# Designed miniproteins, single chains, continued (5): the designs that were tried, part 94

Each design is a single chain, and the fold is of that chain. pLDDT is the mean over its residues in the fold that is shown.

## One batch from the design tools (miniprotein)

Design m19253
Fold by ESMFold2-Fast:
Structure m19253 (fold): chain A 65 residues (1-65)
Amino acid sequence: SPLDEAGARFVQVVSDYLAGRVSIEQLEAALKEFEEFLKTAPPEDRPRVQDMIEGLRQLIDEGRA
């Protein structure tokens, strides 16, 4: 499902960022992808997508602090 694919993408980008394989700019690009997905997500999927978005925002804020 699109939600399962988004979840797999979230885990992969977070793992790659923590391992130093992706930049903070790539993390910001992933955030934009998830914000776009949220706009088209079914109402029942939106809370999980919002949780992923908040997780990415937290990592970006910490990386820029």
Scores: mean pLDDT 87

Design m19254
Fold by ESMFold2-Fast:
Structure m19254 (fold): chain A 100 residues (1-100)
Amino acid sequence: STADEIIALIEEAKARIRSLEGESVEALVANIRAILDELKARIIALRPEDAARLDNLYAAVEADLARIAASDAPEAEKVRQMIAAVLTYLDLLQHEIRQE
């Protein structure tokens, strides 16, 4: 089903984001943006009606990344927090799609 394809795309994106643990904050933010932009394009190609949901997710991710980047935490802790935040949003998206 289209829902199963989207869930698989999100799982692939989550795996790619988990692999970024060794990156600097600057490289991590750039790579997260690239992964999310690719994911958004692939989901919209399958379901154009999801565009607004994905825009809202992107805005929430960007707000959390900016907040974490501005904190006084060590760089390694910022990297872990950024990865955890993005994975949480992607888990919520998968949960919403599974309930459809």
Scores: mean pLDDT 89

Design m19255
Fold by ESMFold2-Fast:
Structure m19255 (fold): chain A 95 residues (1-95)
Amino acid sequence: SLEELAREAVTWFEEARERLRRLFEERDWEGFERVVREIQEYIEEVEKIDPELARKLSDIAQAVVMGLLYRSEGREELAAAYFAEAEELRREILE
């Protein structure tokens, strides 16, 4: 079902998000770029089945990347806002 696809996609995305966070903290830019590419490829596969879910996953990925970027600049309040946006979008998928 589309609901099962949504749960599987969110689970996969949560794992990828955690990998991005670790690679970013480790300053492993090659690993970071590889995981971003894996996320893009996964979203493209989801788009073939559920374009709306793919768009939401893309929005979450963008919010996470922006959050990490603002954190790297010391802009923690903006980083927190983007991470909160990603979490809200994740909850909307699971409802």
Scores: mean pLDDT 82

Design m19256
Fold by ESMFold2-Fast:
Structure m19256 (fold): chain A 113 residues (1-113)
Amino acid sequence: SAEEELRQAKKAVEEGKYEEAIEHLEKALELVKDNLAIRAGIYAVIGALYEKLGKKLEAGIYDGISGIQLSVAKLEGTDPAVLELSRRAIELARQGDLVGAIEAVLEALRLAK
């Protein structure tokens, strides 16, 4: 499930396994096809992980996709509470709090379902 993949990503981050965390987050994206706000949060975390790996181009691409998907989610009338948790995940990811960012995405996912 997407929740299980996000939990495994959180564990990988806590263990400093950033490439493993990205793999779990990409699997979560495959499972969360229809919620652009939650996807935006996941893209932001992947971007922040690429930044930690020194992959600045990939980090920029994922951060850009995150911003676009959040904007589209707002225009499509996504639940304001889900949208706010996704914004919080993006802000935490930008601050380097990857564990907090993943926890915010998990909360958004649980609220949406």
Scores: mean pLDDT 89

Design m19257
Fold by ESMFold2-Fast:
Structure m19257 (fold): chain A 89 residues (1-89)
Amino acid sequence: MKDKYKKIIKEAKDKAIKEIQKLTTPQNKDQINQLISQIDNNTKNALEEIDNTTDEKKQKRIVNIFLLTLDGQVDSAKLLKRQVELQQS
């Protein structure tokens, strides 16, 4: 089951990073790069927690927390894109 949860984390990370990269502008590039770095660090930590846990309920909780955090990070990138649009109008 560890491999299944690690795959979910990795695929969700890759999808989120691709979505966030599409929201990049010259004005928000540094902020987006910081967000991607945070996602990479959170991914590494989540994968290490899965490797160190034998309880499936705990593994599922790690995945759920990671995915919830990732959703918030994608939303943050959308706000950064919207802020650029409002400043240019």
Scores: mean pLDDT 86

Design m19258
Fold by ESMFold2-Fast:
Structure m19258 (fold): chain A 92 residues (1-92)
Amino acid sequence: MIIAVAEEGGRRVLHADIRDVSVEEAPAAADRILEAAEAAGAELVVVVSSDPATLEAVVARLEAAGWRVLERREVTDSTTGEPLHVAVLERG
């Protein structure tokens, strides 16, 4: 998992790349994303996975922690050509 923080559109956004996270690891990955988002003061979280089941498991745990899904997208990785699943969440 790779976590990066950026300022985008006047908001602090946490980007979490979880392509190396399995569905069994999703709860622990979600907890790390939550800790990083709180530490950074992030207003948005963007989660990227190659596995939709792992993405949904992470999203469900973020929603249980009070985050709200704004958007779900499927995009193509410009480097690998693989389909990526993206969820954008807002602090609730």
Scores: mean pLDDT 84

Design m19259
Fold by ESMFold2-Fast:
Structure m19259 (fold): chain A 64 residues (1-64)
Amino acid sequence: MTYSEGLREAMRELGLSDEEIDEILSLPTGLRIPRALGRIYRKRGVDAVIRFSERVGEARRQHL
């Protein structure tokens, strides 16, 4: 999987809409994770942020 596909799957699992995910993935690479973390925190709280961070780490490892 590509890194961006891994991010899309992680965000979808944590309850972001396809429109929210597309907005985040349209941002410059360095802003995608901070924007996603902020949105997930507002919707699902800190436990969801931790789960997302773990999935991002896995997706990043596959890309790198």
Scores: mean pLDDT 75

Design m19260
Fold by ESMFold2-Fast:
Structure m19260 (fold): chain A 99 residues (1-99)
Amino acid sequence: SMEKEAFEKALELLKKIYGLKEEEIEEIKKKAEEIFEILKKLLPEGMSKEEIGGAAFSSVWLAYYLLKKGLKVEELNEEIIEEASRWLEEEAEAIRAKA
């Protein structure tokens, strides 16, 4: 499924970029699955497979951000999502600069 492929790709990228242990990857996966269910409820009906995949991919990165900050999924709000989005943009630029 697009969801499974997006989760696996995002988790593999995090493992390669940050050298994360299997135990950390498993925690991120569990948080990402919970976040994805929340995001699915906020998305419009009739989403494409590509949009669903994008939401799944974003859920993994958001889960890592929460883990890094010591935050629970229940603490997720608009402010934290905005902070995570800014962090991801900065990280993407830093990763690109190192390539």
Scores: mean pLDDT 77

Design m19261
Fold by ESMFold2-Fast:
Order: sequence, then structure tokens, then C-alpha cells
Structure m19261 (fold): chain A 70 residues (1-70)
Amino acid sequence: AKELPDELIKLLLENAKLAAETLPVEEFKKMIEDEIEYLKERAKEFNNPELEKKIEELIKELNKIVKEKE
């Protein structure tokens, strides 16, 4: 299977950081929690260890941004 595009991951993280600067903590946290749930569902669907690992790493980075904003 094809690798998850690094550029897409970078853009998603940049957008999350921008949202962290713009949105109130509670609204931002909700948005990221919804995105994480979506990514977890996709990780299970693919059953590809390398792709799942990339999605898990992305989820970890998103959780880190949320924690830093708190």
C-alpha cells in the first residue's frame, strides 16, 4: 500500500497549530478529539502496520498540541 503523504501530515499539523492559536481551548479540544476519533477508525480499517503507525504518530502529535494549549 502507498505511504501516507508526509506533506499531508505536515499540513494537518500546521492547521492544528493555527487552530490552537485561533480557537478557545474547549472548542479546539473538541475539534481535535473528533479528528482523533476519525483517525483511529481509519487506522483500524486499513490493517496495514506501517500506515497504522503513521496515523498513531499523527494522533500522538495532535494530543501533544492539545496538552500544550491547556
Scores: mean pLDDT 73

Design m19262
Fold by ESMFold2-Fast:
Structure m19262 (fold): chain A 68 residues (1-68)
Amino acid sequence: MKQQLIDQGNAKVAQAKEAIAKGDTIKAIELMNQSVQLYLQAGDRDAARAAMSDLTALLRKYLLSQRP
């Protein structure tokens, strides 16, 4: 069970990176948020922390590009 959640989290991270490459930042943020939730459910704190760090960096970069 937990390995399936980790695999799903990894898939969401991969999809988020593809979305970033395509310029779809909103979709990337949604996918990274989903990966964090999956890693937390799996109990993989290291993976969750890494994904959360990437998510916050992505959010910060996005907000800085949108604000006047």
Scores: mean pLDDT 81

Design m19263
Fold by ESMFold2-Fast:
Structure m19263 (fold): chain A 87 residues (1-87)
Amino acid sequence: SQALQAAVQRVASVLVQLFNPVGKASLSVQDVAALTGLSQDDALQALQVLQHAGLVIEENGKYRVSPDASEEQLQLVAQGKLELPLP
């Protein structure tokens, strides 16, 4: 859905802003929801899309940018220039 695409773009934008200048912080679904203004359900779905694309990893219930992820790909998702496959 377009709403899920918008959620993915918002989450990617937050991840770019937090992890590019600040480093490799790990965020819960609740943290991502609070930072993006999304519901926890929408934040979880967006994180799962990013995880399926290999841009984000989950560890101990927290999400962070994959160490093997392309920063360029994450930036393109955040800018709406790269659409990820939706479930």
Scores: mean pLDDT 79

Design m19264
Fold by ESMFold2-Fast:
Structure m19264 (fold): chain A 68 residues (1-68)
Amino acid sequence: LSFDAEAKITQLIVERGAAAGASPLEVVRLAKAGIDGDLDKVRELAASIPGVGEKEAEELVEELKKIR
C-alpha cells in the first residue's frame, strides 16, 4: 500500500470516527483494519460504533475500496 493511500485511509477513518463519537481505541482498530485491507473487519467495527450503523459502515467500506 502506498504512503498516500495509507494517509488517505487514516484521515478518512479519523474524520468519520470523530464525527460518530468513536473512542480513540475504536479509531485505532478501524485504521489498522483499513490499512490491512480487512474490509469485513472495518464493516463490523464501524457498525459497532454508536451512531454509525450498518449503512454508514458500508459507505466507509466503499470509500476504502476506491482508495486501495
Scores: mean pLDDT 78

Design m19265
Fold by ESMFold2-Fast:
Structure m19265 (fold): chain A 74 residues (1-74)
Amino acid sequence: SRDAEIKKLVDESGQLFLQAQQSLIAGNIAETNELIKKIEAIGEKLRSLGAEKTADTLFDVAASYRKRAEAVAA
């Protein structure tokens, strides 16, 4: 079902955010950026499934991680 697919994508994004946090703490900016891209791709899939509010939340959190990665890389 659509709801089951949305839940699966949300759960997957949560795991990717945990990996992005660990990568960022380790100073691995290249890996962090690749993980953020994967999260953004999930956000686009959520929007296509009609989960706009959930997708917006994912994009906001991804943008926060991107800003932190940029600060570490500077």
Scores: mean pLDDT 87

Design m19266
Fold by ESMFold2-Fast:
Structure m19266 (fold): chain A 91 residues (1-91)
Amino acid sequence: KIEEEQKRLIEAGERAGKAVVDLTGNEDAGKGIVNLSRLAAKDPKAADGLLENIRKLADEVAAQSTPEQAAEIHRLRDEIEREIKALKEAV
């Protein structure tokens, strides 16, 4: 019943992780965002804590990026936040 919400969250996380790697070369941060998004999809009750870790990784990478790269990273982080909210509302 929540499979579509889980899929959308995982896809948002994968998109954000790929963009972080493509824009900044930070593979660890990109993989971290993907893994945290997948954990949030699997355990929606832990999603708020996992979202805080995603925000922290995104902010750390954005701080070392150009303003344009930082804006895109924050936009993709906001997509993950919206999908986490949708998942929590669906459960």
Scores: mean pLDDT 85

Design m19267
Fold by ESMFold2-Fast:
Structure m19267 (fold): chain A 83 residues (1-83)
Amino acid sequence: TKEFVEELLKLREELEKKRKEEVEELRRKLEEEGVEEKEKERLLVLKETALELRVIGEITDKILEAVKEGYDREEILEELKKY
């Protein structure tokens, strides 16, 4: 279970890194297109929110798959509380 939680934390780190890259890519595109500042801020917030929910979803799916494979749910949740 600890090894699974360590892999899960590493996955979260990688997903957060990709999230940051995607937000920066969108910011650059909106600047290049001359999008109005208020609209740019709105679109960036929407993108950040969607990516954050996607990260939560991917982490949730990994936990559900681990439970299906016989990992103890309570043990996973208790280990995650340490971080």
Scores: mean pLDDT 79

Design m19268
Fold by ESMFold2-Fast:
Structure m19268 (fold): chain A 117 residues (1-117)
Amino acid sequence: SSLDDTPEGIRDLLILLEALIKYLRGELSEEEAKEYIRKNSANPDTDVAVFEYTLSVGFERFAFGLARALLANRDVAAALIPELSPEVQALVRRVLAADSVEEAAQIILDFLASQRR
């Protein structure tokens, strides 16, 4: 599971987030988003499975998992910000400023909902 507390696991969660954003915007098809994950992830097979599961069950589980990982590892998350796209940089900064996992997860969910069409 890419919900690991390692720097590589956190980077992979952010790669999953980028793939979801591009997919929701219609910039990538589902298969192109999976290919994006395979090219950029340290754990491609696991992360493709997490992407597929997220599309199947909805974004809540992913958003809460990402929120927990980022808030538990604020220093690692902050160090990764310069490597992210500008929109994901802004989102991660907002998540790290959250007072709770629930607030952080809602920030992620609201952002993902805003990316649809």
Scores: mean pLDDT 86

Design m19269
Fold by ESMFold2-Fast:
Structure m19269 (fold): chain A 70 residues (1-70)
Amino acid sequence: GLATLLSAAHEALEAARTDPEEALRALDNGIKTLEAEGDSASAARLRAAKEALRRDPEEGIRRLEELVGL
């Protein structure tokens, strides 16, 4: 649900500049939890943020900030 999405995005955003692997782990944990809850839409949003962060850390951080601002 939304709480899991926001929690994972917040944890990832906090770690993204200092520990990228921890940020990716936070997103993976959130995706797994959302999939277990049946929230495929929120899981897809975190997957998109993870892909952005993996390819371009600056763009990934911006996307995470947008998710948290929702």
Scores: mean pLDDT 85

Design m19270
Fold by ESMFold2-Fast:
Structure m19270 (fold): chain A 111 residues (1-111)
Amino acid sequence: MEKLREIFDKVMEELEKVLTPEQAAKVREALEAMLAGDIDRALEIFRQLTPEEQARFLGLLGKALLESKDQETIDEAISLFERMAKAAEAAGYEDLALQLRTLINILKKKK
């Protein structure tokens, strides 16, 4: 988790440049929920973002994970995103589930 937290913090620094303070605060809250294992809370917060904002956030996160070249951290992130995607699918959050599945596939392809 320590390396995953570092990657999340790096992604937040980039997002804070393009998101409003309110949007950045929501993404930070979602990331803290993810790191705490509170998947339902993370999904509730991400649902409040537009599909374009979700895609931007997940794209930056995927890029940062791949640039880390830390396979253990990438595997940990894949496990987390698979849990989130399954929960999003169960909740009917189809756009978010699709974005998460797309990110998982990108991360797995680099193995």
Scores: mean pLDDT 78

Design m19271
Fold by ESMFold2-Fast:
Structure m19271 (fold): chain A 97 residues (1-97)
Amino acid sequence: VPPILPAPPERLRKLMEMVYETAIYVLSRQPNLVLELAREYILYGQFRYALGDEAAARAALERAIALLEAALPTAAPEERPRYEALLAEARALLALL
């Protein structure tokens, strides 16, 4: 069992939230960075889950899944395993909520 770390201070939580939201905003404006955007949504979902915000975690993971499922049919053959791996990760995390 991994050690239970204390919750970060409120200032650090808000800073981390701002960093994730900024990354998502920047990546969402780049149509060719779908994998990177989906990965950021998964990380943000994990962050929200760690804070006990299951609704925000669910929304972030569902957004990642929707992005990956929409992009998968047009993904290059060499990139498809990366999309499928992220989809599996997002779905596994969503199942914990």
Scores: mean pLDDT 80

Design m19272
Fold by ESMFold2-Fast:
Structure m19272 (fold): chain A 93 residues (1-93)
Amino acid sequence: SAVAAARARAAEFQERIAEAAKVGPEALEAALREAAVWSAEELLAALEAAKARGEVSQAELEDALARFPGILREAGVPEAEIERLVARLKALL
């Protein structure tokens, strides 16, 4: 069900991006930004769930924290959202 929900959400963002592209560049940029933020939040939720199940080590979380800001910037996530997501990841340590 979690995989099905994530797939449905990804399809929703694909539709939003396609519709935004018909409207113009500003709408397209906004849709891409929303998709990037959603993808980052999904990755964090997966890490939180894995931590709760004891499937993620302290070392893996520390490695994720070191790499995460760079990955988010390359994905187009805004700096304010990166700060929020990094703070959330730090809470798992």
Scores: mean pLDDT 79

Design m19273
Fold by ESMFold2-Fast:
Structure m19273 (fold): chain A 80 residues (1-80)
Amino acid sequence: GPVTVSGDGELIYADDDRVVVKLPKEGAKATVTLPAGKGVSGFINLEGEAVVGGDEQTATVVAAPGSKYAVVLLRLGPAK
């Protein structure tokens, strides 16, 4: 299915290989629902800093303390 974002995050971009999410403030948390058969293979903090975790179907992204806002690129690969 398509990528969706819930919580305090904004979906900036999504395709089969990457998702870009903006977190609007310190401590903001978003849950990203991933395409079927995809998981997070890595991430890059484009602006600010965020902590990325999750499970087999979702990624959780949280803006780190001290980050006015964060923009994170999630790299997608096969689910493990």
Scores: mean pLDDT 80

Design m19274
Fold by ESMFold2-Fast:
Structure m19274 (fold): chain A 64 residues (1-64)
Amino acid sequence: GPDGEKAREAARRAAEAGDGAGAAVASHQWSLMGDKEGAREGAEAAREAGDEVAARVAQLSYEA
């Protein structure tokens, strides 16, 4: 829904600012809310920001 889209935009902006950890945390929260698509996008944003460890942790969280 609209909240999911806004959350994905926030994660993308965090990654662009170099906050990969923030993007990964957002990904985990979206996973807990059932927004698997948003969670995946947040994990990708963390990886693009260069935080591979945070991205992997987020990925394992939403694939559980």
Scores: mean pLDDT 68

Design m19275
Fold by ESMFold2-Fast:
Structure m19275 (fold): chain A 83 residues (1-83)
Amino acid sequence: RPLSLEEIAEKYGVDVELVEELRDYARETYGREPDLRVIARILKAANNDFELAKEMLDKIVKEGKSYEEVAKEFGIDPKYLSF
C-alpha cells in the first residue's frame, strides 16, 4: 500500500504541512501531482524552505531538468535528491 502523507514526511524528516502545500502547489500549477517521495526529497534538499523547494520543483517539472542539474544549480549535493 502507498505510504501516507504523514509516513512520507516522517521517513524523510520534512514538515508534513509543507509536503501538503507543495503537493497542492504542484497540482494547481502543473495540472498533475508528482510522487510524494519526490516532493519530500525536494523539501529535504531545500531544508524545509518552501520557496526554494517550489523553485526546484518548477525547474524539474516545467523546464524538464534532472534532479542532479537542479541540485547543482542551487548548490545542493545531488545525493539529497537521489533515491
Scores: mean pLDDT 77

Design m19276
Fold by ESMFold2-Fast:
Structure m19276 (fold): chain A 103 residues (1-103)
Amino acid sequence: DPEADRAAARRVSEFVDQLLEALENLEPFLLVRGGDDEEAAREVEERAREEGGPVIDATLPSSAPVTDEQFQANVEGLKQSLLNLFKRLGLDVSVALHLDASS
């Protein structure tokens, strides 16, 4: 569906813009929702609340039927891109992605 593909690309672009804006505050909390890892999501939200940092909520589009292999490759690609971005900015941060390939 070309409209769904355009919507997904637009959301990725908006996510990157939000991430860059949050990085100007030096300590963004990245919250990615793709499954039921509520404990990890709550931990990120609690830390953001305590530190007053921006939270980037990136909900993966769950309506697109992708294979588990393709989904996992996309997750690893995103993680690597974020790590490369932080490295370029001279930030020593760890990125936690909590995505579920099956749900």
Scores: mean pLDDT 52

Design m19277
Fold by ESMFold2-Fast:
Structure m19277 (fold): chain A 74 residues (1-74)
Amino acid sequence: SETEAEARAAVERNKAGLAEALRSLGVEDLIPAAEAAIEATARQGLADGLSAEEIIRRVEATALAYLGQAMARS
């Protein structure tokens, strides 16, 4: 569906951007957990029947939370 395609695009974009940021901060150990959390957030949103806009918002919020955690550890 279009919603699944938009959710997938948001997942890939946020995973790529976050992984690059975490490597730059020297916090690579968080990458697997962060990627799993982003994927789980999108998967849950799709299962709950959320709109693409709401799924994208939640995926971005999850990525920002991990970025904040990484900055606190760096």
Scores: mean pLDDT 88

Design m19278
Fold by ESMFold2-Fast:
Formats: sequence, C-alpha cells, structure tokens
Structure m19278 (fold): chain A 109 residues (1-109)
Amino acid sequence: GSVTLTAEVPAGQVLLVRVENVAGGAATLRVTVRRDGREVGTQELDVAAGGSASGAVVAPETGRYEVTVEGVAGSGTFRVTVIVGPEVDAAAGTAVGGRVVGEATLVVS
C-alpha cells in the first residue's frame, strides 16, 4: 500500500517523516518528497516490528510538499507522521520546535 500527505513548509525548515509500526511485522518503506512534481528527496526506511524510523529533508523553497510513503517489502500496519520544524531532533525522531502537519495509517501486505 501507499499513502500521500501534503505539508506547507517554509524554506530552510525541516520536513521530517516518522513511521511507527503499530501492528504486524517488520517492513521496508520508501519515502519520497516532491514539490511541483520534482523529487526533493527519497529514502528507504527499515521499520522493525514494534519499532520506528524517520527520514528528513530540508525544504529548499517555501511551498507545498508532497510526501509519499509506500511499502517495498514485508508486512504490517504503520502510523505515518509528518512534522515540520526548524531543526531535526534525530535521537527523538522529531523536529525541535516542530509541529505535526499530517498523519495517516499505511497497511503493507
């Protein structure tokens, strides 16, 4: 399966995508961030059963960004959270001073 979320991001701020396993097994997920059809970043995340992973990009321009998260391998149910903020808090898997701008449930089968 796949989910797509959109976020308004100021230039120079971080767009962070956090994925949490909420049920089922481990999976490999692909996160792609686009603006006006142009790829800003792509990352594969390995999420363990009961685990979480995150990826982040810095917005080069102020605007609306499209985040697509899709299952590549494995199976499970995942919570996808998109956070925008001035800095990455990598240890916490979030952004310093960040705000949640979107959430979705992704099922990988």
Scores: mean pLDDT 81

Design m19279
Fold by ESMFold2-Fast:
Parts: sequence; C-alpha cells; structure tokens
Structure m19279 (fold): chain A 66 residues (1-66)
Amino acid sequence: LPAPADGTYGPAEAAAAIAQLQSQPDARFVVESSWLKEPLEVTGLQAAVALAEGRKHGEPVTIRRA
C-alpha cells in the first residue's frame, strides 16, 4: 500500500488504498486509528471497511502490511 507523507490517509489516498485493499482480500493488514483502542490485524476487505469508517468519523487512519 502507498503510505501518505504524514502517515495518515487523506480523501484521495484513502480511495486509492480502499481499492488496493479490496483487490487483496487474503492479505493481512494492521489498522491503527485514535478511535481504536489497539492496532487491529485484519484482512484486506476488513481493512477497506475500517478505512471507510475512519473517514466518516473524521479520524486519521493508518494501514500497513501485517
């Protein structure tokens, strides 16, 4: 996944990342956000959902390979 310069996904970067996550359903990713109590290891499809939810909350979300 492309990492944004400040470590958070803006709207354009989030859209691109969601598409890449959905194309890799079997890959494992770690999701981090201020609204999560701890880093969450999930599938690509679940990471895409988490990133979309983060955008709705207006909270920065970071996604990285597990």
Scores: mean pLDDT 69

Design m19280
Fold by ESMFold2-Fast:
Structure m19280 (fold): chain A 100 residues (1-100)
Amino acid sequence: SELAETAFEKAKEAFEKGDYKAAYSYALAAIGLLEPSTVLPEGLSVEQIREALENGKLLPVDESLVSPVNAALLLGQAALLLNRPEDAEKYLKKAKELSA
């Protein structure tokens, strides 16, 4: 999905800038678009994710779940779903380092 790839690239950019809320939101959006059967936090539907991304809005996320570790974990998961193994390795390794 082009929209999922775009969300993932925005998540990467946000993460590298230290914007973990935006990184978490965009990575979650990418996962939700790629796995329609995935149970999404906050009861968000795939259609709500598409609407938010098309209108340049971040997803409403539980702020208590937003952390560098959780953002990196979602980026790693999204990269695996997109078949981007180098990105997956990078973010899963970063999540492990940040959780130490």
Scores: mean pLDDT 82

Design m19281
Fold by ESMFold2-Fast:
Structure m19281 (fold): chain A 60 residues (1-60)
Amino acid sequence: SEEERERRQKVIDEAIATARKTLEENGGDVKAAVDAMFEAARGQLSPAELIGAILAAITG
């Protein structure tokens, strides 16, 4: 549904934001960013979505 798509996109956006914030705060530590992102996602994202979020965070 539209509501599910919106809710899912919000989780993805939050994961990207969390990863970016962690990268900035920890001097580009990708491992710390990945760990923080996984915690923020709370198991709600697929492996493909998690990989996409990590890539968006480090390349954007």
Scores: mean pLDDT 78

Design m19282
Fold by ESMFold2-Fast:
Structure m19282 (fold): chain A 101 residues (1-101)
Amino acid sequence: LREPSIEEQREQIRTGDFRTLSAPVQRVLQLEALARSGALAVLSQREVGELLGVSQAAVSRARRLYEELFGRRLEVPATPGAPLSPAELVAEAKRIAREYA
């Protein structure tokens, strides 16, 4: 679905199949992966967009969608971490999706 409801998006995450998740939900999980790695504390919003292959506006929407899906703000660790490669981001996002299943 292009614009699934928040409840439908939560259910998509619960199924644990990252590949079938909508692009916005995949970006939310990739953003969580960057936050957990500490990379989000170091990277600008532009650089986050470049890593995710999206605009800065899409990164802002992903942060908002995270808050709507989980009922909390995306926590960014105070300790800076190294940025993940695109492949590592996808791998970590898949692991996070399984954690929420």
Scores: mean pLDDT 74

Design m19283
Fold by ESMFold2-Fast:
Structure m19283 (fold): chain A 80 residues (1-80)
Amino acid sequence: MSEEEKLEEKRKEILEENDEAFEIQQLAGRGYELIDELVLKGLISDEEAEKLRKQIEELKKARDKKGLEALIKELEERLK
């Protein structure tokens, strides 16, 4: 087995883990931005915003990228 193959396997594993963590952080950040914008525009209440922020935190803990993407899409639709 070549050292190149060993490094590529390790790199793929690190990239997958880092890419997913990065995507989750990006999605959570986008969610918080959308919530803040919805509050500023008066489209949601502060109470609803608090619930949505808590939902983002739970999805982050669960590493639920699909759940975060779905929530962001919902928030984007509310902003239109």
Scores: mean pLDDT 76

Design m19284
Fold by ESMFold2-Fast:
Structure m19284 (fold): chain A 67 residues (1-67)
Amino acid sequence: LPPLPLSPEQAEEARRFEAEVQRRLAALTPEDRERIRALLERLTGRDVSDLSDEQLVALWLGYERGR
């Protein structure tokens, strides 16, 4: 992703992104966590087993927005 300058809209988007991460994290079940991990490993081709729940959810949302 190309680097973009920080703007009021980008700051609001980042705040919204963090709120969405926290919302999904609060509703996250063990089954959802495993599903997200497997999905991300398949999509990225990288091992994400070492990520925390917050990092896993954030990566999933970031990937979802990129695709």
Scores: mean pLDDT 73

Design m19285
Fold by ESMFold2-Fast:
Structure m19285 (fold): chain A 98 residues (1-98)
Amino acid sequence: MEEERLKKLKELDEELQKLAPEAREAWERGDQEKIEEFREKLVEMLIETIALLLGLEPEEVRRLLRERPEEAVALVEERLGEGAGRLARRIIEILRER
């Protein structure tokens, strides 16, 4: 990973950690509008993270997840491990629910 990509990856991780407690509060309150807002932000951040790790543009990752989800999951699992593959699969589910 290049220094610039590592720095951006750390920034995305910090933002994800900040969103987690707020998303949990919205979930516990049953605030559907807030839950949807957090889902959108989470999906965008996860797509950016995967794009940085794979060396692709976020739009390419989003298109790959939509057009060829099985290949996208396999690529992510092979390159980044099973945990990342599970995240890609969840992103596909969220994108389909929209």
Scores: mean pLDDT 70

Design m19286
Fold by ESMFold2-Fast:
Structure m19286 (fold): chain A 84 residues (1-84)
Amino acid sequence: SMVEERIKYLEEATARLEAALARLQASARPSLQDLVDASVALIQGAVALTVNRETEDPEVQEALKRLQAAMDALSAALNAAVAA
């Protein structure tokens, strides 16, 4: 169904954000490439959120909450890494 495809898309976006976060947290000195990859993941996450944010489907709403949480976590980690 279109709903299942949308949920899969959001889960894949969330997984990319979580992977970028794990990479950033694994290094005490993130490389420029790690910072770029994290920034790209955040932009892709923002696009996924924007395209899907108007929904009445509870499963899509839950997927969006997970996406937002992953974006917030990565954004905080990226800000900390740039400030260091």
Scores: mean pLDDT 84

